# Ledger of designs, part 78: designed miniproteins, single chains, continued (5)

Each design is a single chain, and the fold is of that chain. pLDDT is the mean over its residues in the fold that is shown.

## One batch from the design tools (miniprotein)

Design m18703
Fold by ESMFold2-Fast:
Structure m18703 (fold): chain A 96 residues (1-96)
Amino acid sequence: GALSSEELSRAIGLVLRTIGLLLDYELTKDEAALREAIEDVEELIELGERTGDRTIYELALRLAQQVIDLARRFGASQELIDRAEELKRRAEELLE
């Protein structure tokens, strides 16, 4: 169904914050920024599950892939890569 104004605002906020955290990680290599980005993607998936909005799952999938790509490029911990891969898998399953 259609997103409420509150749900839309929350989705936009999570997406923008995740993008900022990925930029922070790319510049600083601080895995704390990656951890927060993963948490924001997980919250985005949970928002999608509550709303049934396919676009939220597509956004979560794209952001999870960006987390994976940056984590692999800069040699982040395997724990963080595994968490991002699981979020990608969850988003893909929800799009079926």
Scores: mean pLDDT 89

Design m18704
Fold by ESMFold2-Fast:
Structure m18704 (fold): chain A 95 residues (1-95)
Amino acid sequence: RKEKLRELAILTTSIAVRLVGDAVDAELAGKPELAQKFRELATELIRVINELEKAGKLDEALEMAQKAGDALTIPDPEKRVEELEKIIEEGRKKL
C-alpha cells in the first residue's frame, strides 16, 4: 500500500543517515576499519531492502528496515555491526 511504501522510504533514509553517523563516530574514535564496515553495511542493507520491495515483498522489506532500526539502538558498535550483518543475511534468504 502507498502508506507502507512511504514508511519504508522514511525508515531506509533514517537508517542510512544513522549509519553514516556511526561511520563518522568510528573514524573520530580512531577505528577506520569499523567506519568502513558501517559504510559497507549501509550500502548492502539498503540494497537488500530495495530488492525485497522490487520483488513485491513489501512486508519483508519493512520488517528488515524495522529490525535494522532496532539494531542501531545497540550501544556497542561492534555488536551493532554483528546484528546488522545477521539482518542482511536473513533479508538475502527471503529473496
Scores: mean pLDDT 86

Design m18705
Fold by ESMFold2-Fast:
Structure m18705 (fold): chain A 70 residues (1-70)
Amino acid sequence: ASAETAGRGLAELVKSGASPELARALAREIGRDGGPEAARAAAQYVAKASPTEEVARAAIEGALEGAREF
């Protein structure tokens, strides 16, 4: 899947109430699969959609962790 598609999917889960743990794990997979560009896209989509700071922070941290593993 493209980084854009994965980022949008994560943002939808965040909007629908995903836990910080789930958001982090999914963002990490996105970063691991697509590298820094995918991590950046995921972080941008989550920033626009996040209803809480905890979930937004977890997703951003996960995406960065995944990008390091790419």
Scores: mean pLDDT 78

Design m18706
Fold by ESMFold2-Fast:
Structure m18706 (fold): chain A 65 residues (1-65)
Amino acid sequence: MEAKIEELKAFLEEMKKLGVLKDYKVTGKEIEIWYDKASEIGRLAAAVAASLGKRFGLKVTVHEV
């Protein structure tokens, strides 16, 4: 389970580095994701990350900014 969370964190970091996501936060069993509401690719990346997080048993919160 920890290895899956680290893979998800790596994905989120890469998406943030590419400017696709504005920010993300991982705290215990919760993930928070921020994306630009005008960005279609940001919305898609947030949806993928949310799906993965829920699959790993994490609470996911997505913020449009």
Scores: mean pLDDT 80

Design m18707
Fold by ESMFold2-Fast:
Parts: sequence; C-alpha cells; structure tokens
Structure m18707 (fold): chain A 79 residues (1-79)
Amino acid sequence: SSNQFIAQGGVYSRQGNYQRAIDYLVQSLRINPDNRSAAIGLANVLRRMGNDDLAQQIIDIATSDDFDPDRLMQLVDQI
C-alpha cells in the first residue's frame, strides 16, 4: 500500500539510507500521486541530501491549494 511505502521510506531516512528512502517514497507516489505526505517525505530526504531546489519545488506543489499530481510526477522523474 502507499502508506506502507511511506512508513518504510521514513525508516530508511532516519537510518541515513537516503537512496532506499527515495525508492520507497517514489513507489508510494507511483501508487498514489495524490499523496501529499509521501511528496513532503521525499522533499525532506532530498533536502537532507543537499538538493534544496528540487525539494522546494516538490513542497510548493505538495502544499498548494491547487494540487496537480502530474506536475509532481514530472519533478519525481528528475530523481
């Protein structure tokens, strides 16, 4: 499930295994592109890795009142 992948992404992020965290959070978004929590989790991992520009773009989309999942997935495909 999308929620299971978010939970596992969070575990890997806390362990400092950012590549595994990204893999799980991206899988969550591929299952449910509307999942703002997964997008925010992904942005937090990217920021930890020093990719602040991509992280901010993802946060801006994920926290928008006019959320567009297609725009989010275009950014996710850059990872």
Scores: mean pLDDT 85

Design m18708
Fold by ESMFold2-Fast:
Parts: sequence; structure tokens; C-alpha cells
Structure m18708 (fold): chain A 60 residues (1-60)
Amino acid sequence: SKLDKRILELTKHLPEDVRKRLLEQLKKADDEEKSILLGVAELQVAVDHTVAEQERRRRL
């Protein structure tokens, strides 16, 4: 599932024990809940990255 792959990507920086525990909790959640959580987390990272890139492009 795409959701499972995204969850692994977001949690790859965490220790394996913490990551496995988090995944077990997420398995009990609905697909909609998983999608919302992933969207919020990705949005926060994307916003920071997009702002930095826009500033660079204005100076090109």
C-alpha cells in the first residue's frame, strides 16, 4: 500500500523500536486517518522546502 510506504519514509529517521511501535498503532487506525496524518506531516515539510526554493528562484 502507498500509505505503508509513506509511513516508512516519514519514520525512517526514528529508531527501529520506536518505528515498529508507531506502525502497530497506525495499523489500528482507518485508512482515512492514516491519509490525513501523512498529509499533514508531508505538508509541513513541503511548505518549508517550497518557501526556501521560491526565495532562490526569485534571485535567479
Scores: mean pLDDT 68

Design m18709
Fold by ESMFold2-Fast:
Structure m18709 (fold): chain A 84 residues (1-84)
Amino acid sequence: LRELLLEAKRAAEAGELDRALELLGELTGRAPEELREKLRNGELTAEDYAAWMEHLRTVRGATPEELALFQEALGLLEMEIAKE
């Protein structure tokens, strides 16, 4: 889990949007295309964040540190997609 989250953060920081979306999609159980559209359209809600963090916590056993990495990666990706 931690390695996938670190790779997602690295990919987002490097502007490798497709790679970051693929990894975050796998981690949340969501299609990468769905994540991209929600981020592009600004349709990502607090409820979406809470649901994805809960999935990581319950399905993947994510620690608080890993949840923080997920939020960092998602925020970086959101900022990069907004530049498009």
Scores: mean pLDDT 75

Design m18710
Fold by ESMFold2-Fast:
Structure m18710 (fold): chain A 90 residues (1-90)
Amino acid sequence: SIIETIKKLLEEAGLPEVAEEVAKLLEEGKYEEALKLISEAMERKVAELLAQNKFEKAVEVATNLSLSLFLIQLLLEGKEEQAEKIAQLI
């Protein structure tokens, strides 16, 4: 499912608590709240990793969270079938 794909992307980015809350918001159809939470988490986590010169991990976090934002944006636009096709490639 799209929710499980997004949850996995966030967990792999080292944000399991964010993953759990985002999954809950998505199950409730609260897509704008999920987008905001991921955007804030990405900004914070990437800044933290860059301050530590952890460039490879920063790229991984930015990639996984950007993909999560992309999938949720498609859901917000009512493009669920396209979001499911993209989730299958991840």
Scores: mean pLDDT 89

Design m18711
Fold by ESMFold2-Fast:
Structure m18711 (fold): chain A 61 residues (1-61)
Amino acid sequence: MSEELKELLEENPERREELLKLYEELVAGFESIGLPRELAEPLALTAVELDARAARIKEER
């Protein structure tokens, strides 16, 4: 598990389990279409980070 992922989960403790599951599913999904794990992990992390930010922005409004 990357340090960036750990930081993201610490920033979103209420959704930690949900975000971790999403990350794992995205990594598996990217690997299933032929991407190596080294590319799947940063792509999954970016997607999870964007999802978490979108949810927070909507909650603040």
Scores: mean pLDDT 76

Design m18712
Fold by ESMFold2-Fast:
Order: structure tokens, then C-alpha cells, then sequence
Structure m18712 (fold): chain A 90 residues (1-90)
């Protein structure tokens, strides 16, 4: 369980780092706040709370990157990896 949570956090950080290259400084701060909330939920909350926080983060990232198909493809690839990690943990 702990290993899966930390692997998910690492994948979220990679998504955040990519997204910050394509968004405004204000949007980057919003994504950083959502990332910290997801990280906290994954480490201290239930698995369900962690999954919901991750979903909120991903929805926001996809909405902000919608005009960049290469960035969207990267984010979707990392989200698929996260979904498989959660499925293994369930």
C-alpha cells in the first residue's frame, strides 16, 4: 500500500512538472495547490480520498492543457499508469 501511494505521487509530480511548462504562473500555483492536496490525501487519507484528489488534479491539468495534444497524451499516459497502480492496490 505505501509503495503504491509513493509511486502515484512520483507520477503526479512528473505531470505537474510537464504542465508547469505550458501554463501561466497563476495556473501553475493552482496545480501546485491541487498536487499538495492529492499528496496529503494519498499519504494520510483513505484510498478513495486519494483517488478522488488525484482525479481532481488530472481533470484540472487536462482542462488547462487541452490545446496541446502532445502534453495531453503524456498526461493521459501517466493517468493510465496511476489507474493500474490503484487497481493493483484494490
Amino acid sequence: MEKVREEVIELLEKVLDLAKKYVSPAQARQLEELFERAKAALRTGSLREGMLAVARFYQTVLDLLKDNPQAVAFVRDKFNEIVLLFAEAA
Scores: mean pLDDT 83

Design m18713
Fold by ESMFold2-Fast:
Structure m18713 (fold): chain A 87 residues (1-87)
Amino acid sequence: SIEEIIEALEELEKKLPDKITVQQLADKITEVIASQVGELSDEELQRIRDQIIAIAQIELGMGPDDVLNPEQQKKLIEIVKEVLLGR
């Protein structure tokens, strides 16, 4: 369910490193979503990663190789959670 995905993303927020790239965080978020949804194709996984990277570009002005501090990491995860909730 969407609620289980949100809970899993909140657990990810507790384990964030001091520094991570947008691409690396998009990969981690995609893996969390995939673990709750079940079998997703490589093309579906890539679409999720691309969408998260696009959100980072629009909302934070950051590209895939840019490094996020913990506050920026939490903000990106929060925006992804809002998108999943249809907000």
Scores: mean pLDDT 85

Design m18714
Fold by ESMFold2-Fast:
Structure m18714 (fold): chain A 61 residues (1-61)
Amino acid sequence: SMYDEIKALLAKLSSEQRDEFWAQAAEIDKELRAEYAGEPEKRREEASKRYLELLKQILAE
């Protein structure tokens, strides 16, 4: 599942990469709260997609 993939990728991050991920994830959460106000299901789905994309980008660079 997407959650299992996110969890597996998080386990591969260095401490520096983990700090980078959480900093960018906080910004994503802020953006999605504004964009999907009152739509928690869509917000959760988009958050998971953006987290997965972000994790792949951090690990590729």
Scores: mean pLDDT 83

Design m18715
Fold by ESMFold2-Fast:
Structure m18715 (fold): chain A 91 residues (1-91)
Amino acid sequence: MKSVEEQIKERLDWLKANIADLTESQLMAVLTAIITELYTAYKRGELSKEQVEKAMDWIIEQLDAMAQAYPQYRQTLSLVKANIEKLKKEI
């Protein structure tokens, strides 16, 4: 039984290891899947507001780090970040 934070970390670690081999569309698809799973867990009452906000903040930190390492994805990562910020306002 891994925490939601551990599951997200494993998926983001995989993404970091493979990001250089991904297209922008593939990167967007992986990030969208992670965010959708997090939001679905929140909607099902499996996560508190505090847990979801903490997870979203951690994801934003990872997106910022990826944007520094891979400038070619900066625009795509900024769009994902904006979507997370909108979801945080709905919580």
Scores: mean pLDDT 79

Design m18716
Fold by ESMFold2-Fast:
Structure m18716 (fold): chain A 66 residues (1-66)
Amino acid sequence: KKEEELRKAIREKVKQKFEELYKEHPDDMEGILKELQRFAIDFLEKEMKENPENAEAYKKLLERIK
């Protein structure tokens, strides 16, 4: 159940980052996707270090992104 909440939170952050990147580089979809992947990985790694109790949920999300 916490995994679903974390998934939704990550999804919202990724959508916000996508909108930001798309505004900056609307014609560079390849660059946007690469930057989003990096952003998501960095975010999840930070969350895993800060909240090790949720590490398995974040790890599952990382595998989905990779």
Scores: mean pLDDT 74

Design m18717
Fold by ESMFold2-Fast:
Structure m18717 (fold): chain A 87 residues (1-87)
Amino acid sequence: MSEREQVILWTAARLLAVSIVTSTMLDDEQAKEEIENSAKAALELIEQIEDEELKKEAREILRKALEEAARRNPALKEVVEEAKEKL
């Protein structure tokens, strides 16, 4: 595990976390777009991780963050399930 790959993991996690917070200030349609776009960007970031265990950990962190987003706003459930399928 390299420091670079750890930075990628935490950057992806922070990106998604910030978007989840931002989505609470938006209407449901804008919130869906925000989560969809941030999930896609986070997935592209973790794809750069070559360490199999770290990549699995990254996917689990993103999955939990997405589940929390759907828990806070049920309107996001469909977008969250679509993003989880790509993990």
Scores: mean pLDDT 82

Design m18718
Fold by ESMFold2-Fast:
Structure m18718 (fold): chain A 70 residues (1-70)
Amino acid sequence: MDALSPEEAKKLAEEAKKFAPTATSIAAAAIQAIGLLTDIELNPDASEETKEALKEAAKTLLEVARKGLA
């Protein structure tokens, strides 16, 4: 199956939600999202499907961070 690495990132985002959004988990989610977005930028030759999965994982992590800050 495609997107094994981005799939793991999605699972981590889901686990972060279950741990409740503390300041630490919010910061961790934001940092992870930045890392995933950087991966897309540094690997522009990756398939569109892989890029989409990484963007989706990053968006999920950013949503966790934003909701925790709200």
Scores: mean pLDDT 63

Design m18719
Fold by ESMFold2-Fast:
Structure m18719 (fold): chain A 100 residues (1-100)
Amino acid sequence: KEFLEKVEKYKEGIDKVLAAIGRFLRASAADPRLTPEQALKLTSLAFGAIAAVIDLDFDTAIENLEAMRKLAVEAGASPEVLAAIDQAIEAARNLKKEFE
């Protein structure tokens, strides 16, 4: 009886996380501060976060996003890259909190 409402709320939360990761991918591709190796590692973690979100594994999604945040800081990534990662982390944490 509550299945459709729960699905709609998950879809909204998932869409927010995926949109933030999409902004990260665009910002990362445009960031001259990232080496090709750093960009590849960040992109790999981003795809890991996407896979986890689709699987409703929010802990693994948050873990991948936090690993991205740490690597991006260490790499000296642009404010745009960092902001997109922070938005993705916030969206993923909010999604988890709503459905705990």
Scores: mean pLDDT 83

Design m18720
Fold by ESMFold2-Fast:
Structure m18720 (fold): chain A 104 residues (1-104)
Amino acid sequence: MSIEEKALEMVDEIAKELGLSPEQRELLRQAVRDALETIRQLAKEGLPKEVLEFYAYLHVYTALEAAIDEMLARGEITPEQAAEFRKRAKDLAREFTKLFLEEV
């Protein structure tokens, strides 16, 4: 399974546990795909591994947070769902960063 498939599976599991709709889940999946593309480009540019680790975490976390903030602003999720997802998004970003670094 690719790192993208693993990251998307983690997002799908969290979204299901929080009761998000298929449409809301796809928005989160797209945010992760966009973050992954950015991180892959940075790796291709030859950034030092420790810098790449920081950017991998930051880009995944901020992409997920931005997607949740948009859903919250549109009234599509509750503040409680947003808070729980933000907590889990930090753990997801850490786990993703570990998986990404094992492939670099």
Scores: mean pLDDT 78

Design m18721
Fold by ESMFold2-Fast:
Structure m18721 (fold): chain A 81 residues (1-81)
Amino acid sequence: MERLERARANLLAALARASPAERRVLLGVLKHEVESDPRLSPEAKARIVALLDEAAASTDPAELQRLVDEALGVYEEEVLK
């Protein structure tokens, strides 16, 4: 398993068990990883960060999961293009 995939899996597992404050911290770490990835275009970084920011502001667990999944999908599509 690649380093980023392992970090992603660990972050998702932690998000499922985290308090709202802890979720914000974990999403912040994921945002930093996205912003630091040279394989992503500025547009892709902006899209992913916006989805993660919306997820951090969400109080609905289903919406949080959907937004995180969308952000990770965009990340994977851009990295694998």
Scores: mean pLDDT 71

Design m18722
Fold by ESMFold2-Fast:
Structure m18722 (fold): chain A 64 residues (1-64)
Amino acid sequence: SLAEEALAAAKRYAEEAREALAKKYGEEPEVTAEVVGDDTVRLTVKLGDIEGEVEAPASAVLAR
């Protein structure tokens, strides 16, 4: 299903983002991905005590 494909893509994107941030900042952030609703994925980034969230359409994640 699209939700399953979006989740798999979001997890891969989260791993890539984690590696890129770790390489750039010298600290390994925690990045998690989840599907919110049917057409939206949410990435949560934690770096020390700082936490941020970003949401993207599943279609945008799958197109990458």
Scores: mean pLDDT 72

Design m18723
Fold by ESMFold2-Fast:
Structure m18723 (fold): chain A 91 residues (1-91)
Amino acid sequence: SELLEELAKLLKKLSEEEVEEVLREVQRNATTPDEKAAVETLRKAAELLREGKLEEARLVIQQASVFHGLEEALRRTAERAIELARRKLEK
């Protein structure tokens, strides 16, 4: 996934504290059960990406998308996380 690869690049440039700030902001904007599930899925994927486990992170995203119908929520959540991470790097 292009979004997952972009997120991986940004997470590599951020501290663990900055990654947690991004995830907390995305979580604050999550209002529906699907959005909350997408944030938790993204949090698990982010942990795997920090460990260099890109293939395992892709599997977590794929399983949430295919088996839990979270494709749209995950896309929006990942795009928001990327936007917030880019803002952290610009300041």
Scores: mean pLDDT 80

Design m18724
Fold by ESMFold2-Fast:
Structure m18724 (fold): chain A 74 residues (1-74)
Amino acid sequence: AEALWDALRAELAARGWRVEPVPGSTEHVATRGDRVDRFAIEVEGDEVVLTYEGDDEEVRALLEEAAERLRALL
């Protein structure tokens, strides 16, 4: 799980996104210029739940890929 999160953060950083965790939450904030996207990837038993609030298709696609990879590890 950790290696998958590290890979996701590295990919987003390579594309110009700054990703910061929200303290005390599973939520993360990704910023690039004036764009702000919020997301969380949570494991609930044997399910992976992706929550996404934003309008960037590239960020969403990377999050969906990460969630699918995490599901494959469960």
Scores: mean pLDDT 77

Design m18725
Fold by ESMFold2-Fast:
Structure m18725 (fold): chain A 90 residues (1-90)
Amino acid sequence: MLEEVIELVKKAYDAEVNNDEKTAQEVADKLEKLIAEHGELPPEEQERIFEELAEYRIARLEKDPSRQSEAEKLKAAMEALKKKKAEAEK
């Protein structure tokens, strides 16, 4: 299930970047249903999803020369998020 959720969040981002409203909405609906049916993921798994999505977004931004500064800002935000998440678990 975790792997399925990770794939869905990556698809949601991909659909948003490609201006595919229908796919973005369908993926969002599937994610909500999956979580509702199976319950909330443990914090460790949620952290993995956040990391995977952030890395996927950064990879996309890095391929666009006009978006390099945005990629750097997102990398910094991702590291800050990881640290805050780790602290929140303690």
Scores: mean pLDDT 73

Design m18726
Fold by ESMFold2-Fast:
Structure m18726 (fold): chain A 62 residues (1-62)
Amino acid sequence: EKVKEIEEEYQRILETIDRDYENAMKELDKYPRFTKEMIDDIFEAFRLIAEAIYKLSLEKLK
């Protein structure tokens, strides 16, 4: 039950990250060259943080 809730929350977070990334990429045309690499790094960090939170949430259920 709680495992399913944690999995559903993690999936929602990933979907939000993906949507925000797509929106950021659509706006990229107006930014200087280094902005793409910065956005890629930021969203990679968001995905890693989301995974860490997911794993910690599961660990607390043991």
Scores: mean pLDDT 77

Design m18727
Fold by ESMFold2-Fast:
Structure m18727 (fold): chain A 88 residues (1-88)
Amino acid sequence: KKYKSFDEMVDAFFAYLDKEIATLTPKQLAVFIRSIAPYLKLDKKGDQRLANFLQKQKAKLTPEKLEAVLKVLEEEGFVRAANVVREL
């Protein structure tokens, strides 16, 4: 069972992305996702949470952001999230 503080930290990462996703450049978005990737890998649901987030935010993701994000997801091994991005 995970610490509550860890779940709060991961929730804070997604809250930040939800607020800033429209204003982040493709490079900034890719760097942020890469920076949080080790924390998401500690969570068995991290890939699914990221997939659900990207599906929810699809209207705010430009083609350039989708390409930058897909590259990071493939390099980091987020198979579910990468498949969602390929379908957008």
Scores: mean pLDDT 79

Design m18728
Fold by ESMFold2-Fast:
Structure m18728 (fold): chain A 68 residues (1-68)
Amino acid sequence: LTPAQALYLAQQAMNLVKEAEKARSEGKFDEAEKLYQEAIDLAREGTKSRDPLARSIAEYALRKAEKA
């Protein structure tokens, strides 16, 4: 992964976490679960980056999604 690609994946994972949290707050638990799973998959890919910033954001998104 290039640093730019890893940062993009990390940002997308964070966006999916936000959408999952919104769905959960609205009682859409099945939709939230799917969004959290997508966030986990993207965040795991981002954590493979050698860029500290991209990896940090991806690890943060992964931890938030896994706790849900």
Scores: mean pLDDT 79

Design m18729
Fold by ESMFold2-Fast:
Structure m18729 (fold): chain A 91 residues (1-91)
Amino acid sequence: SELELYEKFLEELERRAVLAIAASPEGVLSREELLEILEELKEEFPEVPESYWELVEEKFLEAAEANGGRISFGELGEVIAEVRRYFRETS
């Protein structure tokens, strides 16, 4: 199902972002690191619609802007939860 595809994609995004934050001396993910993760995931999840990629990117960029251009575990969790909720309602 589309919902299962979206949840699998979000799980992989969260997993990679968590590892990147944990490996960061400052405990944050930069905008550039996030965009790199998203580009790699686009190749692994080609069936995910462009509108979904746009939503995910926009929500992370909004969170980064509010947090000085960086994503901590808190911002990551909030964005993932918001996007997951959106796709449950539209799938």
Scores: mean pLDDT 80

Design m18730
Fold by ESMFold2-Fast:
Structure m18730 (fold): chain A 100 residues (1-100)
Amino acid sequence: MEHLQAYFDELTAMLAGRSSHEIAEAGLLAMKELIELLNIPLPKPIPSPEGLSTDELSDVAVELAQHIFKALNIKVDPNDDDSRLAALAELQKKRLEAQG
């Protein structure tokens, strides 16, 4: 748990001063990388971040995150920090298992 908390604190600090558009684009790219790493099948191709608005980037990133959690059978309550941390720990565990 402490490693995840420290990671989030560092992420929050790195995102301080970034535009909402840059944050949304980074989120989309992170979800794309995770899908490719875990070889998760997609019902639709991932759109290019170029030409998308901040809201469109955010919506796609959220949709991909929900798809990842559903595909891996990870349950998350978006209103509970402990639930979010537990979901991320489970995701990290599955990521490490996939890497061998």
Scores: mean pLDDT 67

Design m18731
Fold by ESMFold2-Fast:
Structure m18731 (fold): chain A 91 residues (1-91)
Amino acid sequence: GPPPPVRTLEELEKAVAAMSEKEKAIEEQERLIERVALGLMVGLDEAAIARLAERAGLTEEEVEELRKALEQGLEELIKKIRELAEKRVEK
C-alpha cells in the first residue's frame, strides 16, 4: 500500500531544489551541444566545430556521435544531444 514516506517541508524543498538544479544544468548543456550540432548542420570548418565542442565539454568521439546522429535524422540528433547533456551533468 502506497502512502508516500513522511517528508518534512525541508526535505521536500531540498528534493525539489536538487531536481530543478539538475534539470537547469542539463538544459544549459543541451544548449551548448545544440550549438555544435548547428555548426555541423551549416558546414562549419573543423577548427570552428572544435572550438564549439570545447565550450560544450565534448570530446572528439562525442562530436563524431553527433555527426552520426545528424546523418540518421532529427529524432536521433535530439536523442544524442540529450544523452550527451545528461552524461556531462552526471560527470
Scores: mean pLDDT 77

Design m18732
Fold by ESMFold2-Fast:
Structure m18732 (fold): chain A 74 residues (1-74)
Amino acid sequence: PEELEKKAEQLVAEGKKAEANGDYDRASQLFEEAAKLYVEAAKKYLESGDFETARRYIEKARELQKRAEELRKK
């Protein structure tokens, strides 16, 4: 699980840099990939009974998906 979270965090950081450079398509793609990794991490935490951590990662994934969708409209 920790490797998925670390990779997702790296993708979010790269997405923020792409967004700052006006590369909204790349930023959107990076945020979507990060959201996918947070969903995978949440699934693993649900399987281990850590519902609190799973819920937090699902919320992070939803926020990233929404942000990616808004960036695609620019």
Scores: mean pLDDT 83

Design m18733
Fold by ESMFold2-Fast:
Structure m18733 (fold): chain A 89 residues (1-89)
Amino acid sequence: TEEERKREASGLLFRMAELAARSIEEARRWLEEIRQEIESLPVQSEWHQRVLEDLQEVLDAGERGGREAALRKAEELAERLYREHLELA
């Protein structure tokens, strides 16, 4: 369901923030693993591309501003995700 997809994506955003807080190197490797998994899917949707873009934004925030910046970006993107009534596939 859409709610399940939003919950899953929110979880990924906060996991990225936690990884970036622990190790930027680990966060980059995890993002690359997620990207490879999504790119290997027989059909890619705009939802998958948006999740990758949002995860990259959290990682970038962590690289520039550290732990607090990564968490703030994850919270911002998760709030936007839950407020949007979009069927993204």
Scores: mean pLDDT 77

Design m18734
Fold by ESMFold2-Fast:
Structure m18734 (fold): chain A 115 residues (1-115)
Amino acid sequence: MEEKAKEAARKAFEKVKPLIESSDDSAEVLRKAAEELRDLAKFLSTAELSEEALKDLLEKLKLRFIRLGLSEEVAKALVEELEEALKEVPKEYWHIVAEEFAELLDELAEEKEEE
């Protein structure tokens, strides 16, 4: 299941990757977004959430991304694809999906700094 959670996250992230690569979002902003995803993962690892509570958390995450300076289009796409990936796995593994999204964002931020 952990491997399936990572695969779901990678598949969903591939849909948003081209949008992030073409955006004006800086590596610094992407790293801050990754940190927010790691904080979400820590919360998800201990919290028992309803689907309604998850939707509320994802809306708040989107607003936090925008506040950090992430473009609105990228913030929306990231949260939508994260929600899709979470729906593919049991709640026990949601924290793994969020961690993988954070790692993929950090990797993409590093690639942007090298360009």
Scores: mean pLDDT 84

Design m18735
Fold by ESMFold2-Fast:
Structure m18735 (fold): chain A 79 residues (1-79)
Amino acid sequence: VPTVTISYTVVDSNGNVVAEGSLEVPADATSVTITISNLPSTGTYTVLVAGENMSQPQSKTVSANKGETVTVTVPLTPA
């Protein structure tokens, strides 16, 4: 099955990048799950997801406490 590289960036409420990376998903995937651990501060985080075969980047907001681990599922927009 063909795969596509998806990039993600996690930004805190002050606009600081707290985590980033990439993962491979099937080219026909409709969602991606991202796990973020050891968050630096309590507050609201935005997870931005973009990929080569996506028509638009997707974002999801999550609230967490300092040192918490959160798992977030982001819907993918097909190209």
Scores: mean pLDDT 75

Design m18736
Fold by ESMFold2-Fast:
Structure m18736 (fold): chain A 66 residues (1-66)
Amino acid sequence: SLSEEEKNKMLEEIQKLVDEYRKKVAEAQSRIAADPSLKEQGETDIAEARKKLREEARKIVEKYKN
């Protein structure tokens, strides 16, 4: 099992990924709001950012569990 310190470090690394994802979502939404013709591209960018968040978070969890 993970120590409390190791759990906290894992959560901090995941939180950093979540913060980066939120920034990318906000940037894409701002672009769509400024130019609605970019909606499809912005939605694709958000979906790609979400996929990357999930993949990177899984790697972090695997690193700390094994």
Scores: mean pLDDT 85

Design m18737
Fold by ESMFold2-Fast:
Structure m18737 (fold): chain A 65 residues (1-65)
Amino acid sequence: TGKLLKEVIDKLKVGDEVVIELPNGEILEGTVLEIDEDGYVKVKDNKTGEEITIDPEVAKLLSFK
């Protein structure tokens, strides 16, 4: 049901609230902190406060704000 992050990266902005499916099937709910020049997305986990860098070619965006 989600699209690969790389297919929707141009629609994401710093500060967006996102729900992302990781390649292991884990769901990450967080806030976008940074999108780098290679399309990698740094997300702050809303539950733990940990910053996680996500590869846009292997993760799916399930929803954003």
Scores: mean pLDDT 81

